# Designed miniproteins, single chains, continued (5), part 89

Each design is a single chain, and the fold is of that chain. pLDDT is the mean over its residues in the fold that is shown.

## One batch from the design tools (miniprotein)

Design m19082
Fold by ESMFold2-Fast:
Structure m19082 (fold): chain A 58 residues (1-58)
Amino acid sequence: VTPEAEAAAGARSGALVPVVKELNRLIKEKNITTLDQMAEASREVAARYRAEQAAAAK
């Protein structure tokens, strides 16, 4: 898999640029290579992003 090309395609198709950048950072920092680890990381990033959006709305 080519993570750079996949990440670029995903970012272009939506407003997920900050989420994709954070996910890529976690992939490198934690050496995520399996789909299961990727799913856990993406859930964590999504939950954090939603929490920050809720906090900003206060």
Scores: mean pLDDT 67

Design m19083
Fold by ESMFold2-Fast:
Structure m19083 (fold): chain A 55 residues (1-55)
Amino acid sequence: MTPAERLRARVDELIAAGKSLGEIMLELARFAQEHPDLPKADVLRIAKEAMDRLG
């Protein structure tokens, strides 16, 4: 499982649990810090997908 796939799964879990957009964005930022080889394009795309699903 790639870091990007793991991040998507984590975001899906947080959305299903009813977490706020702010909390989801904080988890995204924290995950990106822990995975420095995760492509920046993937981080940005996952963040945008989360915002689109909640907005």
Scores: mean pLDDT 80

Design m19084
Fold by ESMFold2-Fast:
Structure m19084 (fold): chain A 90 residues (1-90)
Amino acid sequence: SRAEQLELHRRLLEEARERIAALAAGIATAPPTAEDLEEAARLAATSGLDAAEMAAIAAAVRAVLALPPEVRAAFEAEVRRLEAEVRAKW
């Protein structure tokens, strides 16, 4: 039934989130820089999005891009593995 499929989907998403969160917690990240905050403020003024949210997104993207190639490849591989696991169970 749809209710059973929705429950399965929610459980698989929560499992994926927990694993991604555990990986992210192991990654050395930097807070948003003054440059990130300034850029986010400019974009927020034209897009209607919150400047703090945009600064956080910019910092997260830059942190992922700044990861050593091996760590980034392992993180990307784990994300793709979790995505494939979710798809396979549907």
Scores: mean pLDDT 61

Design m19085
Fold by ESMFold2-Fast:
Structure m19085 (fold): chain A 85 residues (1-85)
Amino acid sequence: MPSEAERQRDGLLALLERTAEALAPVDPDTAATLRELAERLRTADDEEYGELVLEWLRLVQSLPPELQRIVDEVWRELLAEQLRS
């Protein structure tokens, strides 16, 4: 159980950090928000983790299409890596 929860948190943490890095040159404000979400995720319990996931999804949907494309691409790349590696 902790193993799967850890994998989920680790995956989201990596996604947030990677996406923040990708967005930093284009939208530093969103990048900063993602870094804060990553920090919150690291201290989150199981219940708070679920809320952070929803916050992340809502944030992505509120972004302009260009930024949403970047987020989606990073997410897909990381998911593919986790599934294979």
Scores: mean pLDDT 77

Design m19086
Fold by ESMFold2-Fast:
Structure m19086 (fold): chain A 74 residues (1-74)
Amino acid sequence: SAEEIREEFLSTLSEEDQKRFENLLKVAEDLVKDEGVPMEVALELMIQLAEKEMEGHPSQEQILEALRRLKEAV
């Protein structure tokens, strides 16, 4: 489930990277609620944003994998 994927990845991330991941998920939720964007599209936009904003960050690939798995679970 999406909740299980979230819990699994949060347990492996630093506090800073947990906050970064949760912020991306909040933006995705806001896009769904406020703009009527499907969740799978919102998650794809978060993947693109994370690729750009986290370029060169050591946790980029881990956060991208978490977002891709969440998108697959929707």
Scores: mean pLDDT 80

Design m19087
Fold by ESMFold2-Fast:
Parts: sequence; C-alpha cells; structure tokens
Structure m19087 (fold): chain A 91 residues (1-91)
Amino acid sequence: MITEEQIKKALEVAERVKELAPDISEEEIENVGIAYLIDPETVEELIEKYEKGEISYEEFKLEVDILVGVEEIRAAVFKDYSIRDAVRKAL
C-alpha cells in the first residue's frame, strides 16, 4: 500500500519542517511524517501556512496531532501499524 517513494517524500517533508522549526522534537518529526502519509495535501498546505507565518507552530502542531490521532485510532481498530512502523524504520 505505502510505496518507497511515498516514504521518501514523507521524510523529505519532515526534514523541511525540522528546518523551519529547529526546536521540534523527534516525536513531533515522526508525527509530521505520519500525517503526510495520511493526508499529504493538508500537510503541505499547513507547512505553507506556517512558513508564511499565517499560523503559529502551536496551530500547525495541533492540526498534525489531530491527523496522527485519527490514524492511531484506525491502526488500533484494524491492528495495522504499517504507517507508523514505515516512518519509524525510515527515520
């Protein structure tokens, strides 16, 4: 389901966020990668808004955390942790 190209792109996006927010934690970087694999269009829009100063880091983090929370519920219900494991293995 998840391609190697999608994982590579998620890592590149996570690295870009780390450059924009150098105080970001390793867990928060992982969450950006996970969120990107779930909804790349929304995450790219959030990064653009954050980069332009249209939203705070706290607002960016909240939106990412919501996407990750929805994925954690899906993963727990279906016993499918493939997205989380793919990001962790690649980081």
Scores: mean pLDDT 82

Design m19088
Fold by ESMFold2-Fast:
Structure m19088 (fold): chain A 103 residues (1-103)
Amino acid sequence: SSMQQQLIEKAQKLLEEIEAKLKTETDPLKIAGLEVAKETVEYVLKNVGKVTDPATLQQLLALLDELQATVEALMKETDILKQIGLVLRLIGIGLDVQRLIES
């Protein structure tokens, strides 16, 4: 479907951006958040063919937008407690993605 194609294209671009960031990042919390984001995006790419419901596809697109915004916020953040909060948010997004795909 057109929406599956949009999800694949968005996920592929996000994966490339995350992998590029991982090559140069030295902050352990930023690396942890990037690895969570990478696993989430790879899970979407592996399982997108199982998702045919337009409402679920729309929710997955919104979650990938939130993932991108959270990664961008994490990369700019210098406060350790706020970095932890952003990593936890990325974990939450990953769990929401898994629940939607496995529903």
Scores: mean pLDDT 92

Design m19089
Fold by ESMFold2-Fast:
Structure m19089 (fold): chain A 65 residues (1-65)
Amino acid sequence: MTEEAKVVKELIEDALKLLEKSKNEEGIKDAIESLKEKLKKETNPEIKKVIEEGIAKLEKLLEEV
């Protein structure tokens, strides 16, 4: 994993923890939409994979709220 992909992964994991603690459904939906928009513009396959994994985790969290 590149250093850049690690930073993106840590930011997503931190946001996921905050959203899980707050149980903010709207915030989770906004985060999913933001990551999907970034995924459309991303060309780095490692970062793309990290974003896809983040979206999947957020979608799962949304089902649990």
Scores: mean pLDDT 81

Design m19090
Fold by ESMFold2-Fast:
Structure m19090 (fold): chain A 58 residues (1-58)
Amino acid sequence: ERKERLERLKKIVEAQIKGEPFEVSEEDYAELARLVKEISPNEDFDKEKVLEILDSLL
C-alpha cells in the first residue's frame, strides 16, 4: 500500500519535471508537500528534491 502510493507520487513528480500532462489531485499535491516538509524543512516545493525524498522512502 505505502509503496504503491509513493510510486504514484514519484511518477507524478517525474511527469511534472518533464512537463508531461499527468492527473494530479489536490490530495496528491498536499501529500507531496507534507512529505517534503516533514523530511526537509523547506518552505518551497522543489520537484527535484521531492524525487530524492520519494526515492529514499522506496
Scores: mean pLDDT 68

Design m19091
Fold by ESMFold2-Fast:
Structure m19091 (fold): chain A 70 residues (1-70)
Amino acid sequence: MSKEEAKAFLLEKAKALGLPQEVAEALFDHIIALVGTNPAKLTRFLELLAVKYKNKSLRVSELPELAKQA
């Protein structure tokens, strides 16, 4: 998918997972750079990110490690 399609997909998935829109938007370029535009990898990454966010343990420095798990 295109970068714009990936951003739209990320926003919808983030909303479904309970992530604030502003958090998803701030991280769009970073997430796409780490996991690309594959919908399955984006979904897996967002699920991991949502768990970290809900547990108040989200650290930007850990995003590359989460990307490897996706």
Scores: mean pLDDT 75

Design m19092
Fold by ESMFold2-Fast:
Structure m19092 (fold): chain A 97 residues (1-97)
Amino acid sequence: SEEEKKKKEEELERLKKLIELYENTKDEIEKLGIKGQIYISEKGKVSEVQALMYKELKKNNVTVDVDVSSFTKLSEEEYKKILKEMEEAFEKAKEKV
């Protein structure tokens, strides 16, 4: 039960960090609009996309990329679709916090 309590606290902290990451990333992306270039791995999940977006927005202010052969450059339509998927994922995460 003490180990379960620590795991639950770690999970809650992870969810809080993901929510903060999403909110910071969303504001930056909305400011950049279609000017930003985003890359996503074909095997990547929404949570992986938001992590990559946050990482590169902090560094380059417009582009999210990682040196991985399976990454694909996003169009404006794909970018908006990913944002919706992120919003839905983090709304579900907020319900657990």
Scores: mean pLDDT 50

Design m19093
Fold by ESMFold2-Fast:
Structure m19093 (fold): chain A 94 residues (1-94)
Amino acid sequence: SLLEEVRRLLERARREMEENPIPASPEKQQQYAQLAQQLTQLSQLPTLPPEVQELLREFAALLQWAAERGVTSPALEEALRLLQEFLEKLALGE
């Protein structure tokens, strides 16, 4: 499932950023911080399944961590793209 793929990519992203940190531009750091806030707010919606709420909280925490350290990873960017796809399909009842 897309949810399981996103979760796997978050685990990879954390490892990539800890082992081989890629510098994030100030713009990317701001983007991650803003997305972390948005995902935290979204995770509080009672209409979302509990596993989705948990994933959004974990994702938000990782984005905030990356923003604070000024790092990024290819896996983090891929996870963001898949999360957008997952949320879109969830909104459409797919």
Scores: mean pLDDT 85

Design m19094
Fold by ESMFold2-Fast:
Structure m19094 (fold): chain A 71 residues (1-71)
Amino acid sequence: GRAAAPLTPEQLKVLHALSKAGLDASLTPEEIAKLTGLSVGTVKRAMDALEAQGLVVREEGGRYRLDTVAA
C-alpha cells in the first residue's frame, strides 16, 4: 500500500472535529473552521490532504466525513 505520511497539527484538529461531530456527520469546510479555529483555506488544504490519504470522504454538496469508523 501507499506509505502513510505523518499528519500535520491542522490535519489532526480537522480529524478531531469530525470525530466529535459523529461518524455519520458531514461538515462543510466553514463548519470545521468554526469548530477548530482554523481559517477556511487551512481547513480546505487539510481536507484535500486527508482525502488523498483515504481518511476523509467528500460528499455531494461540498461536505466531508470520516472514512475510517474503527480507527
Scores: mean pLDDT 74

Design m19095
Fold by ESMFold2-Fast:
Structure m19095 (fold): chain A 84 residues (1-84)
Amino acid sequence: SEKEYRLFEARVITAKMTNQGLSLEEILKEVEKALGRPLSKEEEEAVKRTYEELSKMPPDIRAAMTAMIEAVNKLITEEVIKKG
């Protein structure tokens, strides 16, 4: 669904920016900019949880996880474009 897709997109942006070393506060602002609107409570909680989970990982593992998440996002985006 659109809601599920936007929630996933918010998490992908969070993973990428966490890997780049941005703070949670910076990431929240960047996700809001990317979506072009204020975050819902569910989206804000997803961003915070994703940041916390990735921040606990060693940098090399975090980078690998982020790359995998970005690859999944590309696949989902291509699927949505083909079917929508």
Scores: mean pLDDT 78

Design m19096
Fold by ESMFold2-Fast:
Structure m19096 (fold): chain A 119 residues (1-119)
Amino acid sequence: ALEADKEALRAKLIAAIGPTPKAQAHIDKAIDYLEKAGLVSDVKDVDPGRLMDAAVKITFAPSLEEQKKILVELGILKEETAKKLTEEQVKLIAEAGFHVLSAMLTSAVAKAIEESKKR
């Protein structure tokens, strides 16, 4: 079920990135974008770092076909699924990956701020 896949993906992202409120907000946005793309079940078992890498690489890819190739090469989507993607779905995947990156950066900044208070 979609809700079970969303919950599994959320748990995986929280375990990888950390449970800070701002990081969780970015994780929830990433899941929302993947749900809008109709790809939660396709990406639920993908490493979070690969989603981040895809978002960065897609931003510098000049064509939809090159963007689709990146998603297949990083193991985010099977070739058959990637061939059917619209420009809008690729944008939603990139947005999700950037929110994963933002969650990771937010957790790192929160840790640095907390350490600065103890010094």
Scores: mean pLDDT 82

Design m19097
Fold by ESMFold2-Fast:
Parts: structure tokens; sequence; C-alpha cells
Structure m19097 (fold): chain A 88 residues (1-88)
């Protein structure tokens, strides 16, 4: 039990130093922390990545569509079909 408390304190200090969630996961695994702690960190990383992709992907798609409309070089329907296939 004391080893887990010391490990959690080290993770907190790493967060304070600006360590990434990946660094925290690697340290938790190195220290042999309970699977519950590792699972929580992995869930945090997944959520942050999903939010990042959602915000940036929507903006990227809009920019590509707008650029293609300006140059008249590509059918928008072909682009929509390609994007829909990437989501599956």
Amino acid sequence: MEEVEEGLKRLEELRKQGASITDLLNEAKRLGLPQEVIDELEAERKKALEEFYKKNLDKAIQTIEDSLKKVGKTDPEILKKAIENLKK
C-alpha cells in the first residue's frame, strides 16, 4: 500500500513538471502500479486524443472542401465518399 501512495505522488510531481500522459503511463508501468491506475491513465489519453481529432479533423475537412470548390478540379461527392470510408 505504501508503494502505491509513493508511486501516485511521483506521477503528480511529473504532471507538475509538464510530463505527457504517455510519460505518466510509462512511469506507472515501471513502478508496477495497480492495473486500475494504468486503465485510468489510458482512458484519459484516449479521451484527449478523441477530442483533439474531432476538433482538428472537422477543420481539415472543411479546408479541403473549400479549396477544391475554388479550383474546380475535384467532384465534392468523391471526396465525401472517401472521408466516409475513412470513418469506418
Scores: mean pLDDT 72

Design m19098
Fold by ESMFold2-Fast:
Structure m19098 (fold): chain A 56 residues (1-56)
Amino acid sequence: MSAKELAEEYEKKADEYREQAEKLRGVNPRLASALEKKADVYRKIAEKLKEAYEKQ
């Protein structure tokens, strides 16, 4: 698996978690907050992977 493919997968997962968090804000704020944090972590991983393969 290339770093580029891995970065794209993490980016998609971040988007999915962010969308779920937005839907849950009014129903379960605690779960929404947890999903938003998870989305942020996945986005940061994707950014680091992009930096790594762009320099190679």
Scores: mean pLDDT 80

Design m19099
Fold by ESMFold2-Fast:
Structure m19099 (fold): chain A 56 residues (1-56)
Amino acid sequence: SPLEQEIKRLREQLAQLKAEAAANAANPEKQLRLLVHQLAVSGEILVLERQLERLQ
């Protein structure tokens, strides 16, 4: 479904953000910005997963 494809893309984006955070461990300002972005993407995934469950 389109929702499953969007969830997959967001999960891939989250994995990339986590990798970038690991690569920038010594930069606290960048760590905070990446963490905020990770939380936003995780929130989007949760919303879409709940939508997918309702459409079952």
Scores: mean pLDDT 86

Design m19100
Fold by ESMFold2-Fast:
Formats: C-alpha cells, structure tokens, sequence
Structure m19100 (fold): chain A 80 residues (1-80)
C-alpha cells in the first residue's frame, strides 16, 4: 500500500465512523486523523512509531472512539 492509498483509506474510515460520534468527539478525532496523515506524508510508515508520536490526549480520543465502537458492537449483538 502506498502512502497515498493509506491516507485515502484513513479518510474513508473516518467518514464511515463519523455519524456514530458526537460533534465534539468527531472534531477531536478529525484532528488526530489529520496528525496521523501528516506523519505518513513525512514518510513515517511504522504504525507503532505513529502511535508513539501521539499525545496522551490524542490517545485518549482514540480510546474513547474504540469504546463507542465496542458499545455499538455490543448493542448489535444484544439486538440479535
């Protein structure tokens, strides 16, 4: 996967999950995604190093998004 393909994939993933998030959380996640895209454009392809470059607040944003995705998955399982 090229850096351009990875950037486009990240943008598509963000657009797919955006409707599941509050406006405030979506804005925070957009900033985190933009920072990750900037790091990829600068030639950082190691996901571990990208994550290590994120602040504690940015990592907390990713954890909050993960918790929402888990809650959606749990609700879908309960509704089945």
Amino acid sequence: MSNEELIELLKKLFEAIKPLLSEELAEKLEKVVEKIIELIRKGETDIEKVLESLSEEELETLREVDAILQAVADALRAAA
Scores: mean pLDDT 77

Design m19101
Fold by ESMFold2-Fast:
Structure m19101 (fold): chain A 86 residues (1-86)
Amino acid sequence: MTQIVTVEVTGPAEVLRALKGKEVTVTTADGKVGKGKVLDVEVDGDTATLTIEVEGITLKVGDKVTITAVVDGVEVTLEGTVIKVE
């Protein structure tokens, strides 16, 4: 099942901007793992909203997630909260 979700994350602005178009791993607080593609990133300082197309898991508003990606050869892990589900 595919969902489009909006996740609020905090991290360095340059890392957050580099996530646009990247494949990510989305892990829920209860250990479920899905794959995602970042469709859009809106950055405000060290906070951003990521629009992610997610497969393999079902997310709900208020879910805490860990987003893992590789940016410039470095593994980046961000903690976020789902604020919108389509």
Scores: mean pLDDT 82

Design m19102
Fold by ESMFold2-Fast:
Structure m19102 (fold): chain A 65 residues (1-65)
Amino acid sequence: MELVEKIIANLERTLDLLSEHFSMGDARALVRRSIAEMKRILKFSDEEYEKILAAVDERIAELEA
């Protein structure tokens, strides 16, 4: 869905920004908490939630390289 793609893009930008000012561990923890809250509030399906988590974990791996 278009909304999930936009959320992923915004979370990736947030990770990029946070990685400039905070440790990757702190950035990861903050973003993961945000995803959990979005799942709860916006009622994402488990499939949508897993897709968002996978995209974020991929971006973290890319930034750590």
Scores: mean pLDDT 79

Design m19103
Fold by ESMFold2-Fast:
Structure m19103 (fold): chain A 90 residues (1-90)
Amino acid sequence: SKEEKIKELKEKFEKLAKEYKETRDLSKLYEMSEILGELVDLFPEVDVEEVEEIRELLIKAGESKDIEEFNKLLEEAVEKFEEMVEKLLK
């Protein structure tokens, strides 16, 4: 179902965010970006501008030299993603 697929993508994105926070492995960032792309492909109601905002936050987090700034940007990206998927369920 739509709800089940959105939940799976949300859980995968959250897991990758935790792994990225721990390792700062850019491969996790690319996988997170792929999930955003999959959402756009599967659900035409997804706002592409919101997806690009999330991608920009992830890039800025990855480029951050300050751990507090890194954590803030990553948390903002995850929060915006959760808000976006919440809209898709309603």
Scores: mean pLDDT 82

Design m19104
Fold by ESMFold2-Fast:
Structure m19104 (fold): chain A 95 residues (1-95)
Amino acid sequence: MELERKLQEMQKELDAKREEFVKNATAEAAAALAEAMIAAMKEALELAGYKILSESYTIERDEATQSAHVEGSIVFEKDGETHTIEISGPLAAPA
């Protein structure tokens, strides 16, 4: 099946995990969730036979808003094709 569909499936799974933790999360928990989501995405890509070429992202927690801000990208390849996942946006605990 197509790479696009596999990435869409991974995104849906990560979104579901995010929603589960958003309700009562602190800024620290939001940052930990972001790390876990990135780690799960990397593991899924490697298990699917993709090689991670580079990763460049930052996770910054904001305790005043009980959120974490994620920014960056992961570049990976398989069979001579190079792909990029861009990671951006706030992961917020419920206000």
Scores: mean pLDDT 70

Design m19105
Fold by ESMFold2-Fast:
Structure m19105 (fold): chain A 104 residues (1-104)
Amino acid sequence: LAEAAAALREAAERIREIAEEVENPEVRDLLLETAEIFDTIAKNLAAATSRFDAEINVSLAEMTVSVSEIARRTLSETPKDRRLLDEAIEIARRAVDHAAALVA
């Protein structure tokens, strides 16, 4: 569980770095919200006392990535912001996949 929590925390840090480069405030706010949710889930994973609690938290992270993918369709207007948003979503997806594999 510590490794799963670390993966989500590292992704949150990288997503915040990407958010600093984003020009559209709505895209930046989406990335910052995603990072905050990932930090919260990472803390919950580190504190999880059962596999079921860990699986629920990973499912919440999966849902967060899905919501971000939907938002991506409407928020990014510039090629730069689109590229940065795509990079952040890919980082989030990889972290969720890694965390899911560790919890299973």
Scores: mean pLDDT 81

Design m19106
Fold by ESMFold2-Fast:
Structure m19106 (fold): chain A 91 residues (1-91)
Amino acid sequence: MSPLQQSGQQIVDSFMHSSPARGSELASRALSSVSSGDTDGLGKSMLESGKLNPSSTPLLVSSLRSVGDSSSSDQGSKYEKSAQELEDAVK
């Protein structure tokens, strides 16, 4: 599997473990954004989802940092920035 697919699976696993219904929706959107390289869209979706489901935010933040570590691309730093901004916004 590609690094993006592996990181996407980590996001899916994290959410499905904690909240199947809500986690599945969040994981689906996050996986789609990761696969397409849409870091801005991912950040927006996470912020909106965090407002509705704050309990899902820490898991998604951890998964984004994992994605950043797996990715050697320019997008890795953007994922880390999005994770930090999400933590700040959902306080």
Scores: mean pLDDT 59

Design m19107
Fold by ESMFold2-Fast:
Structure m19107 (fold): chain A 85 residues (1-85)
Amino acid sequence: MKAIVVAGSEIGALSAISSGLQGYTVIGIGEAGHRAAREGQALGGTGYEAEDADDALRLAQKLLKQHPKAQLIGTGGVGTEIGSL
């Protein structure tokens, strides 16, 4: 796994700098985040539509434990929440 993205907003800038999102997991929170998760899945990654921040953080923490070299990326103001991982 290359990166874990906890998305509260669109990920268009991220997808523009990669050859697709192979090896990326996008965990979306809220409407914009859920769109980002679906976009990530369409681009060859894995998308997850989280119900709330606790659901998103639990999955991100589990994935980070399995893939300790993966980059952790937050969008749309979720940087404070991922700072607790």
Scores: mean pLDDT 70

Design m19108
Fold by ESMFold2-Fast:
Structure m19108 (fold): chain A 57 residues (1-57)
Amino acid sequence: ALPAGTTVRERTFTSTLPDGTTITVTYKLYESPNMTQDEIDAAARAAAASAKITRET
C-alpha cells in the first residue's frame, strides 16, 4: 500500500538519434511527504529503470 499523501508525477525525456529516429522515455514517480532523500532517489532510479521507451521513425 502507498503511504498517505503519495503523489504521482510523470516525466518525459526525448532524444534524437543520428538517423532522425526520436526516442521518447516516459516514467512515473510516486512521492510521499514522509520520504527521505535516499528514498526519493531510489524511487526515481526504480521508475527510470521501468520506463516505457517509444521509438518514432
Scores: mean pLDDT 63

Design m19109
Fold by ESMFold2-Fast:
Structure m19109 (fold): chain A 55 residues (1-55)
Amino acid sequence: GLTSYSDTTLMQNPNSAQSYYHQGVLYDNAGLTDAAQQYYQKALDLDPNYQDARL
């Protein structure tokens, strides 16, 4: 519904790349931008289409 703010597309792919990408966000918030970027890259390396989260 319009009140719903959650995007089901982000939860559609049960892939390990999703976990790496999530960890990247946590590392970035912790101030570990360099480590976060590596996790983002690792997630995309495992699932290149994950950047759109539309698989």
Scores: mean pLDDT 63

Design m19110
Fold by ESMFold2-Fast:
Structure m19110 (fold): chain A 97 residues (1-97)
Amino acid sequence: DELEEAFKRAEEVLKEMLANTTNEKEKKALELEFELTKAIVEGSISKEEAVEKARELLELQMEVAKELGVPYTEEQLRADAEATLASFEKKLAEKEA
């Protein structure tokens, strides 16, 4: 119930973000992040698959930052994304505990 409503709200936010985004890679990154988060929360994805998709998201986010001239070095952006991957891994492990 509450989880379904939360995803509906997140989907509406995603639609608004996509409508305000002109960069095709950024749109793809937003969609992939939503799908990955939903799959992890629903338990419909394995830890190995989640890590693999998170790496794809990282690569795409690095390309977007480079194209948009974000004030991050590729190294800094990579470190931040690696921290995000570690966070997802911890959440998956916590679910098993």
Scores: mean pLDDT 72

Design m19111
Fold by ESMFold2-Fast:
Structure m19111 (fold): chain A 94 residues (1-94)
Amino acid sequence: GPVAQGQSILQQLQQLLQQVKSTKDDNKLKQLMNQMEALIDRLLQVSTDPAILKQALDLGIESYMQVLKSTKNKDLILQAIGRTLRLIGDRLDL
């Protein structure tokens, strides 16, 4: 059901966060950010559970904030900032 799908996506988001914490490679960080965004966007389409959505947005925010600590690439920093602010906005609307 929708709850089980949401929980599966949360597990995938947690795995991506661990990968972000374990790398400083700019190309890998870019790939992980894009995978994170795709999973969050999919979750927002399939789940209406505020608890699941809040947890997913919090994982996304933590992941993008971790990118800021892991890179000096200006384009990745700007992308991570923009994505963090968007997820904070989404989180406040819940």
Scores: mean pLDDT 88

Design m19112
Fold by ESMFold2-Fast:
Structure m19112 (fold): chain A 86 residues (1-86)
Amino acid sequence: DEELKKKLEEYKQEVLKKIHEEQQAIWDEVEKEIAEFIASLGPDKEKLEKAKPEIEKIKEEAEKRIEEEIKALLEEEEKKKKELEA
C-alpha cells in the first residue's frame, strides 16, 4: 500500500527531526555545563589541562544519553510501523 508507505516515511522524517532537536538540546546543556565548569577553574592553564579528562567524561556521558534517546525514538518508530501494518 503506497499510502501506508508514505505515512511511514513521513513518521520516520518526524522522528529524525525530533532526534536532531533532542541532540541539539542535550549539546546546548552540556556546552553550558562545560563553560560554567571551566569558568569555576579560572585562568590557570594547569588546572584547565587537569580538567580535560572530566570535560571528556561529560561529553562521553552526553553522547551515551543521545544514543539512548535515539534508540528509544527508533523503537517507537518500529512499534508505530507494526501498528500501521496490523
Scores: mean pLDDT 79

Design m19113
Fold by ESMFold2-Fast:
Structure m19113 (fold): chain A 93 residues (1-93)
Amino acid sequence: MDELVEEALRVFFSTSVDEILERFGIKEDKPFQDLPLEERLRILAAGLVLALEKLGVTDEEVAERVLDEYSTILGLSPEQRELLRRYFRELLK
């Protein structure tokens, strides 16, 4: 389980923003760095879902651990963590 979390994060960090946008049909005319924080968190949530999808991970507990570990790596506030989690869960359907 921990090894699978590490592998999902490795896949995520090797995935380009363009690949995330294409996979989820997100149209964005601005550079990622120029986007509002909320839109950046949405794209990052989509990237985490894509990483889990690439690995065939369907275990919700593993998915939640990947989200929690990534939120910790980014040093997100509790409000930012909840926003990221909301986008993440919407995309896991």
Scores: mean pLDDT 79

Design m19114
Fold by ESMFold2-Fast:
Structure m19114 (fold): chain A 85 residues (1-85)
Amino acid sequence: MKEELQREAFIEAAKEEGISEEELEAQVAEAKAAGMEATINIAKEKLAAEKGLIELSEKIKEIEELAKAGKDFEKGKKLLEELKK
């Protein structure tokens, strides 16, 4: 599953950087302010030119759901992975 692979890679990178759930939440807010929602809309159009941005928008969505869960970063990730399987 593409989404799972991308989210897993991003979460792995965040763990290596020592980024906590709160830090991810802050990054989500910043990305949204930067207009990442526009990229999400483009993703629905399946525009090849925005491939890289589409992957970023997927990661932002994953982080947003983890932050919304109001739980530990690791626990939120596990829950989302299990729900999608």
Scores: mean pLDDT 50

Design m19115
Fold by ESMFold2-Fast:
Structure m19115 (fold): chain A 87 residues (1-87)
Amino acid sequence: MKELEITIGISDMDLPREEAERFARRVGELVERAMKELYPDLKVSISVADAPTSIKAKGMSLEEAHRIVAEAVRAARAELERLAAEA
């Protein structure tokens, strides 16, 4: 079984901490939803931390993990762009 753990980092966001945490949480929700729709058998865990963004993959290469993330971001692009405009 393939597993993907994503930590969305807020340390590099040019936003107050509470706003950065809210924004990152919403991004995580949209990306997780897109991943579950595209890869229903994939175990996905997304968290927010005051640290740099990181990706950990199990049962797949890091290259495959980045590809999955890119596809999920692309699928959620309209919602992500709207969220960024409201941030």
Scores: mean pLDDT 78

Design m19116
Fold by ESMFold2-Fast:
Structure m19116 (fold): chain A 95 residues (1-95)
Amino acid sequence: SQPLPLLEPPEPPPGDSVTLYTLRDGELVSATRALAAPVTRAGLVAALEELRRELGLGEDDPYGVLVRHRGALYHLPPTRQSAEAVADLVLGLLA
């Protein structure tokens, strides 16, 4: 499989949210889910798996992650890591 081209991430919606983005047929596609307080590991894993399903992502498909939380924006560049691994990285950023 070819590496993803360098892409500018999509602009996430206002408010606390997690957004996944990827390339499909050369086009940027994204899906977003609101983050409920308190943000838990289990809730974040569930949100990431839901978003991966909405985007039709397989195990080997790369995806980038944007998290808007309490006015801050965090970006994880495209990865093939599991929802659990990404949730752990995101929770570290939110601490």
Scores: mean pLDDT 79

